# Designed miniproteins, single chains, continued (3): the designs that were tried, part 105

Each design is a single chain, and the fold is of that chain. pLDDT is the mean over its residues in the fold that is shown.

## One batch from the design tools (miniprotein)

Design m11874
Fold by ESMFold2-Fast:
Structure m11874 (fold): chain A 70 residues (1-70)
Amino acid sequence: KDEKIEKAAQEIAKILIKAGVSADEAILLAREVYEALKEGKSAEEIAERLSKYVSEETVKEIKKIVEEAQ
């Protein structure tokens, strides 16, 4: 359960870095996603948070990963 959420957060960090987010910011955002997933936040809420940092295409990719981790 926790391992699935941890792997999703790691995958999102990699996607953010590839999209041009700094490694430091990507780590902080991935931690926020990890906490949000543990709290049961919706994929829509998580995607909206990250939409400020990455393109719509990248947001859709992240949303799929979040949905699979729930």
Scores: mean pLDDT 81

Design m11875
Fold by ESMFold2-Fast:
Structure m11875 (fold): chain A 73 residues (1-73)
Amino acid sequence: MPAPEELAEARAVVEADLDRLLEEGRITEEEAERLRELLAEDPLEAVRAFLEVALRRTPDPEQQAALRRTLAS
């Protein structure tokens, strides 16, 4: 399991990426709120859910491959 510092870093990355996805129109405000709520309750599950949303909405096959590798880990 990751160290508490690694989890805090993962939270910050997910929050920053949620803001970017909202700006790009790739996620709705409702979906972002749900992911932020999940991030407070279960950070590991939130990271996983975020990666699945990102994978589904990523048009770039190189980015899709990178996200799939992360999910497989």
Scores: mean pLDDT 69

Design m11876
Fold by ESMFold2-Fast:
Structure m11876 (fold): chain A 98 residues (1-98)
Amino acid sequence: MSAAEKKIAEQLAAMRATLEAMAEKLGEIARTGSEEAAQLLAQALADARAQRKKAEEEAKALLAEDPEKGAKYAEEQRKAIEAHAKAAIAEAEALAAA
C-alpha cells in the first residue's frame, strides 16, 4: 500500500470505531426506556453509517486521481462523523435524563 492508501484505511477504521461507540451508547440509552432518546441516536447512527459508506467510495475514487486529496478528504470526513456522533450522543443523553 502507498502512504495515502494506509492513511485512508486508518481514517476509515477510526470512523468504524466511532460507529461502534455510537451503537454501544444506543444500547445503553435503550436500556433506560427512553424511546425518544433511543430513536434519535438510532437515526444519527444510520446517518453516520451512510456518510461513512459515501466517504469510503469517494476516498477510493480520489485515491486513483490524487492520493493526497483522497487522504485529506478521508480525514475531514472522519472529523465530521466524530463531531456528529459527539453531538448526537450528548443530545440523546440529555433526553434520557429528562
Scores: mean pLDDT 87

Design m11877
Fold by ESMFold2-Fast:
Structure m11877 (fold): chain A 68 residues (1-68)
Amino acid sequence: GAVEAARELIKLADAGAKEITVELATGTVLVVDASNPAQVAGAVLRIIGEDPSRVVLKAGDKEVVFES
């Protein structure tokens, strides 16, 4: 769900990802500078606030999918 997606986003940023792409079921795509705490926080708030049925996170070669 949205909470697990938000946790993984934070985990990827903490692990040293440079850029994280967030794709929401609404068709919204966010490109997040993971070195920028304000962008990471904004993306977390967007994921939680929209409570989307699906979130796809991409960081380098890693892709993680979350569904409700």
Scores: mean pLDDT 84

Design m11879
Fold by ESMFold2-Fast:
Structure m11879 (fold): chain A 66 residues (1-66)
Amino acid sequence: DKEKALELIKKAEEKIKNGEKAIEEYPQFSDLARKEIEKIKEILEKAKELVKKGEYKQAIDLLNTI
């Protein structure tokens, strides 16, 4: 449903924020973290578009791959 999709989007946004903060504090460990954050950002943008289209189940399935 829409509520579940929005909750998972919020979790993905928090994961991105925490990852970006970790890169700022420990740049020496950033290469893998940057790749992970980029992937999450791509998934998040696709999920937001699916939510906008009303395709909540597809958005949830996609977000669960994070």
Scores: mean pLDDT 79

Design m11880
Fold by ESMFold2-Fast:
Structure m11880 (fold): chain A 60 residues (1-60)
Amino acid sequence: PIVLTATFSDTTRLIAAALQLIGELPEAEISISGNTLTVTLPDDPELAEKAQAILDQFAS
C-alpha cells in the first residue's frame, strides 16, 4: 500500500482534508492522531497523487 502522512496547523484544516479525502477517495483508509493525518491507499499512483494534492492543500 501507499502511505501518506501530513501534519496540520490546526484541527479545522485536518478535518477539512479528511472530509475531502473521504468524498473524493472512498478507497482511502484514514487514521488521525493529534494533528497528523495518515492516508493508506492501494498501489495506485493516480490515487496517491490526488491524496497528496488534498493533503498539500490543507497541511502546513
Scores: mean pLDDT 81

Design m11881
Fold by ESMFold2-Fast:
Structure m11881 (fold): chain A 100 residues (1-100)
Amino acid sequence: SPQDTVHQIIQQQVDTTQSQLSNLARQSVRNNWSTDQVVNGVQDIFNDQIVNMENQTNTITDPRARDIMRQTINTIRQDFNDFITDIRNNPQVYLSTYVS
């Protein structure tokens, strides 16, 4: 189904994003990164994931699945912006989630 196609793509991207966030958190702690360095690193991961999801959307031939994917990417983009705001205000929320 169109929903199943989108779900499979998003699940793979979520797993990749979580792995990259975990690796970045560990690196930031080891190197005593500033909040700005952490925020910039997380923003780079999020920007790359949006690009990857948009590229995956271009491989979808079903117009209904493409529409669902575009709507899902818009929701994820909002979630990413909220997460960046949370890290900027309290980087310990990110670090304790992924480094512990």
Scores: mean pLDDT 86

Design m11882
Fold by ESMFold2-Fast:
Structure m11882 (fold): chain A 116 residues (1-116)
Amino acid sequence: MKLKRLASKLIFYDKDGDGYISAAELRHAARTLGENLTDQEIQDMIDFFDTDGDGRISAEELAHKLFEIFDKDEDGYISREELLEMVPELNDKLDEIPGDVLDLDEFIEFVKKMMK
């Protein structure tokens, strides 16, 4: 599995609309990508994103980790092109992407908007 693909899918996947991703939601997202993850692999992914230790991935935690992954140029910005490469689902929602480049704060707000 590509961690980037799964993490990108999670931006659009929130069954409860509460802005958090649970282990069950992560497992379901992995299955939609054809990935067969063990409970330990799911927990390892939660631990990777969960900086607060609450056992859930918040929109802010997800956005921060994805920003690190998407910032290929290490310039502190993510381009629209980089977002579309990592999240192809946004090709049908180009109007949802604010401007041509996003800094970390703009990206956090974007992820919060998409997860709610």
Scores: mean pLDDT 68

Design m11883
Fold by ESMFold2-Fast:
Structure m11883 (fold): chain A 93 residues (1-93)
Amino acid sequence: KEELIEEIKRLSDEILALFEKQNHPRLDEIKAKLDELIELAKQATPELQERILNVMRQLLAIAKSLPADEAADVILRTLDHIIRQLKEELAAQ
C-alpha cells in the first residue's frame, strides 16, 4: 500500500543522508540499490512491503551504529541479497 512505500522511501532518504553527510564514495551505488528496492517494493504485496520495511529499519540501524565504510559494505551486501530474493519471489507470481 502507498503508506508502506512512503515509509520505505523515508527510511531510504535517512540512510542516504547519513552517507551524503560523510561524502562517502559509495553513496551513488547505495542510492542506485535503494532506488531498485523501492521499485520492486511498488510491485510487491503489502506483506512483502512490510518485510522490506523491516529490512530498511535494520539498514538504518547499521548506518547509525557502524563506521561508514563498514556500514556501506554491510548495507550493499544486504541490499543485493534482498533485491535478488524479491526478484525471485515476484517472478514466481
Scores: mean pLDDT 85

Design m11884
Fold by ESMFold2-Fast:
Structure m11884 (fold): chain A 75 residues (1-75)
Amino acid sequence: LTAEEVRLETGPLFGYEVEVVLEAVLENGHIVAVRRVRITVTSPAGETRVEEVEVSSLGEVGDVLRALAARLAAE
């Protein structure tokens, strides 16, 4: 199975720009597995950070994104 990059639509969070890209395995055009999520966060000051997290499900992607939102809110 071939891994492909799938971009998720996400808006700015607390003034941060957030870009989310999944590394997903597709079969017949359907996501059958997720391997990694790459998150690029740009602060209001213009500092950019890239985080890559290994994931085994879309539920884990949701957990990573919720944890990110909580960190940005707590700053």
Scores: mean pLDDT 75

Design m11885
Fold by ESMFold2-Fast:
Structure m11885 (fold): chain A 87 residues (1-87)
Amino acid sequence: SAAARLEELAERAKELVRNGAPISEVLAVIQEMLDTLSSAVTPSPAARAEIARLVAEIVDALEAGDREAAIRKIEELLALALGLLAA
């Protein structure tokens, strides 16, 4: 299911962050999460704006070396994506 794939991808993204993987590798997994969501639902403009904000916050946290913030924002992105699938 799309939900199971999103949970798998979010866990992979968090593991990459914990292991200090390159930012580009983390972002590639985030892009796979967005592609998975887009294959299952058409988000509203408001939901798209919130997704874009969370992705920007993940990028900012990764560039700052704030792994704890990056992990929290990945979890927030997963929660938003799962909520959109359930709507």
Scores: mean pLDDT 89

Design m11886
Fold by ESMFold2-Fast:
Structure m11886 (fold): chain A 96 residues (1-96)
Amino acid sequence: EVEKLEEAKRLVAEGDEAYRAGDLEKAIELYEKAVELAPGTATGGYALVNLGRALAEQGKLEEAVEYVRKGVEILEKNGVRSEEARELLAEIEAAA
């Protein structure tokens, strides 16, 4: 349990590095792996939000909305209210 969460946190950090480098495909792959390892956790929720952000930058707005919305829901179930994630969701929904 702890090992999977630590691995998911590392994958999110690596995904964030790929995203900053403009490697959206690699960022998406890393975030998807993080979601698989820790799907119902705050880490998994952040990974879903960041996955949706990367998909939106690729122009995949419908998929992006679905992932960001799910990420926000999971974050809130874990007691996390992310204004950034909610703002991102509103921006993508307005663009879709």
Scores: mean pLDDT 86

Design m11887
Fold by ESMFold2-Fast:
Structure m11887 (fold): chain A 65 residues (1-65)
Amino acid sequence: SGLSDEELEELAKKYGISPERLRKLLEEIHKLLNEGKPINLKELAKKYGVSQKTVSKIVREILGE
């Protein structure tokens, strides 16, 4: 993932998600991007208990890095 525990905690607080759940979401997004697969915002939102808007924002931050 490459995020520090501190960065993960801050991002988790920002998006109202647990740090452990955010880490798994980030790992799945990176895996999908590396495999050239589409990112299904609705499916990820349901799986990780966040809004589609939240997943979209996280994906944008990952692609901006």
Scores: mean pLDDT 79

Design m11888
Fold by ESMFold2-Fast:
Structure m11888 (fold): chain A 60 residues (1-60)
Amino acid sequence: SDVQLRVIMKEFGLSREQIEELLKMIKEGASEEEVIKKLMEEFGLSEEDARKLLKALKKL
């Protein structure tokens, strides 16, 4: 849902394009560890925020 996507973007400070890239990785079978690592290394999130975002993305 676009509303849920916008809420996630605002909460975590990420662009639509960044969220769509993450959703594509999840859809293509990336492990939780791979997604968390990308969130921490490329997007500058803490491990806690990365795990929280991953849970939110799985609900989309």
Scores: mean pLDDT 82

Design m11889
Fold by ESMFold2-Fast:
Structure m11889 (fold): chain A 57 residues (1-57)
Amino acid sequence: SMARARAEQERARLLENGDKAIETLKAADPSLTDEQIEMARKVVERLAEERAAAIEA
């Protein structure tokens, strides 16, 4: 369906943008711990899944 295709595209876009944002943040603040970076990744993944689900709803 178009909704599913759109959800998959948006999920991929959010994950790519999230990875770039995390990379930028890590470069800007080297005091960030691996635990903090992992938490940020989990938040990005959750938001991407929520957005995809909302598009398919």
Scores: mean pLDDT 82

Design m11890
Fold by ESMFold2-Fast:
Structure m11890 (fold): chain A 60 residues (1-60)
Amino acid sequence: KKKEAEELAKKGMKAFDNKDYKEAAEYFKKALELDPENEKVKYYLKTALELTGDFEEAEK
């Protein structure tokens, strides 16, 4: 696995656990840019964006 994508995914998951869905979405987005076929990260990104109500960056 790509180390950089994995580290970004981990940071995203930690933010997600802290209920910081906005930050989690940003980390997952970057992780997907490096590893676009990671379905787990893709799912978490979608969930984080939905939990923020498509606000801010999701709607921008």
Scores: mean pLDDT 74

Design m11891
Fold by ESMFold2-Fast:
Structure m11891 (fold): chain A 56 residues (1-56)
Amino acid sequence: GGDGVIRPEDLVKRMAKERGLNPSEEEIETMSKLVRRFDLDGDGVIDPEELRRMLS
């Protein structure tokens, strides 16, 4: 991944892939909603610690 703008669903999929996870479409949607909540302005900047807490 890069430091650019990443869509919440793409970020969730990428993080899951890097960890060897195979999330369902429903799980991706749920996690994406949480990521959007933490990225309130939609610029793709998410706190890595909060993201880790959500996916771990």
Scores: mean pLDDT 63

Design m11892
Fold by ESMFold2-Fast:
Structure m11892 (fold): chain A 55 residues (1-55)
Amino acid sequence: MSDEEQRKLIRDIITTNLKGLPKEVQKQQVKTQFRYGMLQTPDDKIIDEVIDELE
């Protein structure tokens, strides 16, 4: 998965289900959804960047 694709998907996950939750909870849920849905580990830096952009 490209960095751009990963960023878009993380953004969609957060904006659909995780708005208003603490950053650590959003990060944990994104990691969980990637593991269960895609069997992949998302880049922690990309998760942090997307969360910060949405705040």
Scores: mean pLDDT 76

Design m11893
Fold by ESMFold2-Fast:
Structure m11893 (fold): chain A 82 residues (1-82)
Amino acid sequence: MEEAKKLLEQAKKAFDSGDYEKALENVRKAVELDPSFADEVIELAKKAYEAGYTDFARELYELALQVRPDDPEVKELLEKIK
């Protein structure tokens, strides 16, 4: 969990600095280590979508759906931005 937490913190810093590729990489690694961080990934995706980064938000929702394939909220949000 500690390693996944650090990766998620690094992802948020990368997003704040405009490094979306690095943010996505760190989010992917974080959920691979600890799928319970899917909720944090969904929140980051919502923030990215509201900021107009629809492609980045879509990638984050896809990652969340991989660990929660039956999450109706994630499915609905992903369908809207496909």
Scores: mean pLDDT 79

Design m11894
Fold by ESMFold2-Fast:
Structure m11894 (fold): chain A 98 residues (1-98)
Amino acid sequence: ARVLRRGVAEASSPSANAGVLVRVERDGEAVELSTEETARTYEAVVIDAAAGRIRVTVYLGADAEGPVRITLTVVEEVDGERVETVVEVETEAERVVE
């Protein structure tokens, strides 16, 4: 069985066309993010596309201790201009077994 630590952050986007940029930091250092099957470190799920709800799940090694900071930057284009909304979540990563 694979042992991991899992952190979750959620953001709301008022636009169905909004993009989300994800940044994860641990001990002040950026964690490299990948959705590749062999190196998956995060997963983004649109929970409700009409309501613009996005959940980001990040996976860390079993030895990851202490809080992680997940920063979601919701990027929208309104009248041709880029608008960014930043959501920061500091959470203790939960131990899970897969």
Scores: mean pLDDT 63

Design m11897
Fold by ESMFold2-Fast:
Structure m11897 (fold): chain A 87 residues (1-87)
Amino acid sequence: KKKKIEEVKKELEEKEKEARRLELLGGASGGMYTMKGAVLKTMEGNEKEGEEYRKKGEEIEKKLKKEGEELLKKGKEEAEKKLKEIE
C-alpha cells in the first residue's frame, strides 16, 4: 500500500517537472522572439517584422504555458484517481 502511494507521488512529481520545463521553455524561446521584435522595431522599415516577432513570441509563451498547465491538471487528476484505487 505505502509503496504504491510512493509510485503515484513519483509519477505526479515527474509530470510537475515536465510542466515546469514547458513553462520555462515558453519563457525562454518566447522571450528571444519578443526581444528580437523590440530591436527590429527601433529600425526604420522593420516595424512590421518587429511586431510579427513580438506576436510569435507571445504565442509561443502562451502555447507552452497552457500545455504545462494542462499536463499538471491531468497529472493531479490521475494521481487522485490512483490514490483512491489504492485506498
Scores: mean pLDDT 78

Design m11898
Fold by ESMFold2-Fast:
Structure m11898 (fold): chain A 88 residues (1-88)
Amino acid sequence: MAEELARRAAEGDEEAAEKLIEEILELAKKAAEALVAGDLKTAEEHAKKAQEIADIAIRAAREAGREDLIRRILEAIAEAAEYGEKLA
């Protein structure tokens, strides 16, 4: 699924881009929530999955020359980090 969404997003499919970014953001937020709750195993599992999807998405965007898409992905990661800080 992630590779298909990343390819479509890189090709200019805005719906695929929004869904991909939303999935990364949601997983990263779940990782932050687990980290604050002291559940390190769940935090690591969600963080690893979010990073894997983000890496696939950034690679596809870079190969397509879609700097705007790379920026949006990085902004989603930064938003999840800010969300985690608010839970502290």
Scores: mean pLDDT 83

Design m11899
Fold by ESMFold2-Fast:
Structure m11899 (fold): chain A 72 residues (1-72)
Amino acid sequence: MAEEALRLAREAARAAAAGDFERAARLMAELSGGASAAELAEAVAALRADPEAAVRAARDAARLAEERLRAE
């Protein structure tokens, strides 16, 4: 559901901002329908490489989810 997607995206953004990249990656994976342990490890590495871009991407995802919720 769009509301659930928005909540997950916002939680992922908060986790990334707090430096909890494992939690951020898991929440993003849940938003996308799931991920393997290997995919989560790659996501954590990407978040670590550019934390600012990661937080921005999570915020953009939350904004997009909110827009989808308003459209439907």
Scores: mean pLDDT 69

Design m11900
Fold by ESMFold2-Fast:
Structure m11900 (fold): chain A 55 residues (1-55)
Amino acid sequence: IEKIVEETAKEMRKLGASEQFIEEAKRELSSLPTEEDAKKLAEELIELGRQMVEE
């Protein structure tokens, strides 16, 4: 899970997401019980971050 959290944070920073959004995403990802759940949420958060930056 920690590796997924770090990679997601890195991708979000590349997309221009705010540090506040990244911190919240890291918290949500680290609270999940499985790597599979964390991976799914990570994909959703990256997609959401991309949409927010484009607005």
Scores: mean pLDDT 73

Design m11901
Fold by ESMFold2-Fast:
Structure m11901 (fold): chain A 66 residues (1-66)
Amino acid sequence: KKEELKEYARKVFRELLAQGKSPADAAFEARKKVIEKGKKLGISEQDAMDAANEALEEVARELAGE
């Protein structure tokens, strides 16, 4: 499910940031993990990437105070 991937992406991205990774490194690693989880759920790579990017943008806006 697309929402499940978005929630997973937000969780992974926040955890990586909490570990001290830069936003760029955290985003890169989160995208990889979301694509892999998407494959297990039968979701296309494109849909998984879209879900990851949407989730990462949401977290980035929250961190920027938007």
Scores: mean pLDDT 80

Design m11902
Fold by ESMFold2-Fast:
Structure m11902 (fold): chain A 97 residues (1-97)
Amino acid sequence: MKISKEEFELEVELALAIMQLEIVKRLPNPTEEDLRFVLETVKRVFELAKKYKDKKGIEIALEIAQEVLRLSQQTGNDELVEEAQKLIEEAKKALKE
């Protein structure tokens, strides 16, 4: 299947976000830096998916952001909780367009 460069970039960032989340979930004590690393990647996925109007990419970014929110709440990182909540609301708004 031939894909555009833009589709390739989105798929790579999406695969990275999923892999990063799975690795972080296997850590006994995920740090703020570990969770921030996943959140920064999922922000890139969301921006690319929004730019290319890829609804499925936005839905997956929303799911990853919700997991980052849950883990950030468990670790007590208020800044990551706020950032994840903001991304979740932006993704929900984009899905209603």
Scores: mean pLDDT 83

Design m11903
Fold by ESMFold2-Fast:
Structure m11903 (fold): chain A 60 residues (1-60)
Amino acid sequence: SEADRRLEALRRRILEVDREIDRLVRELEATGDPEVLRRIQELVDEKNRLQAEIEELERA
């Protein structure tokens, strides 16, 4: 179904975001760069939005 394809795409995006967060967390540990911290915060916000969309689709 269309909903199943959207769910799969959202889950795939979360995996991509998680990989990028892991990479940036290692960079933050090495550098202490506040730009890196801000980028992590933006990705966490994106992940929260994606998770909320998944939960709405699963409830519908």
Scores: mean pLDDT 87

Design m11905
Fold by ESMFold2-Fast:
Structure m11905 (fold): chain A 54 residues (1-54)
Amino acid sequence: NAEEYYNQGNEYLQKGDIDLAEKYYQKALKLDPNHEKAKKNLEEIKRLKKIQEA
């Protein structure tokens, strides 16, 4: 379910695997497009990627 994908994304984020965290948050949103925590974490990952490239 969406919550399991969200939790998996959090585990990858804790490990520093930003790309896998992003992938699992996207999977959570495919099952539940209104999952606010997954949306917020995806936006934060996108901002982090921009900062690292800047």
Scores: mean pLDDT 81

Design m11906
Fold by ESMFold2-Fast:
Structure m11906 (fold): chain A 94 residues (1-94)
Amino acid sequence: SPSVEEILNELIEKLKEMKEKSDAQSASYLDLLIESLEHYKELYLKGEISKEEIVNKLKQIADLLEELAKSHPSQAELFQEVAELFREAAEKIE
């Protein structure tokens, strides 16, 4: 199985690819998510956050994105797709 670092790097790369095909507003949301993932990866590599805490953070972000999809119809598809990627990453880490 891939390492936590490899799974987070794969998720970051997928979000970067989505950003290249996105409008300016969607790209801004993706930039914030990429920055958050890079921050959590850095904390994990320093031993400041556990594998379980990474999984919980990914699930919390997925839950937030699903709620944002309900209130932002123009970005709903993007938020749902990204939420699924975060849930898949969390499952791979568990």
Scores: mean pLDDT 89

Design m11907
Fold by ESMFold2-Fast:
Structure m11907 (fold): chain A 87 residues (1-87)
Amino acid sequence: KREEALKKLEEAIETLKRVLEEMGDSERAKALEKSARKLLKDPSKQIEMAESLAALADYLARKYPELREKLEEARKLALEAKAILEE
């Protein structure tokens, strides 16, 4: 169950990283990966990370409509992970 949530969070992080790299924002992509990977290893912060990833995906979807489908996928993965972690 928790392994499934962690896999979904990793997929959300990877999707957001790829989107930021496609937009030429390599610095933000690296910052996201570093922060998210650190929080991912702390069970007490995984729910907060899921919320942060979902919020970032929503923000980027408003800025980059052409990438909205990929960003909505990342948001969905983060929210599904949060639901599993909150059981």
Scores: mean pLDDT 80

Design m11908
Fold by ESMFold2-Fast:
Structure m11908 (fold): chain A 70 residues (1-70)
Amino acid sequence: MAEKLVEEAVRFIKRLGDERLAAGASLEEVIEIVERAAKGYADHLRSQGLEEAAKKVEEKAKELIEELRK
């Protein structure tokens, strides 16, 4: 189910960002990490023919980045 794949990807990306912030990474570094992780997941989903799921991951990652920027 594509929705669960999106949920899993977003959960992982958020956790990764939160862990790096807690470890003292700069906001800019965390944003780059989140963007790279989201691109990796989206590219993988597209390779499986899951274009809509890939777009949802990208949209959710942009929302997470906006929250990080506050």
Scores: mean pLDDT 81

Design m11909
Fold by ESMFold2-Fast:
Structure m11909 (fold): chain A 64 residues (1-64)
Amino acid sequence: MKTILVVGAPTEELAKELAKKGKEITGADEAIPLPGATTKEALEKARELGKEKGGVAGVGGIEG
């Protein structure tokens, strides 16, 4: 079972930084940055990936 964290942020740099930090904090198997994504877009991506990989997905980050 894989744990996936999807992180939205207004910039690519911030999304990558938050994804890295979130992975360290949560112990997720994968962290996926979504630069420019809204919380809604990040949630949709997390649902899709959780279903696809047969695991659980979480969402973190901020909107710009």
Scores: mean pLDDT 71

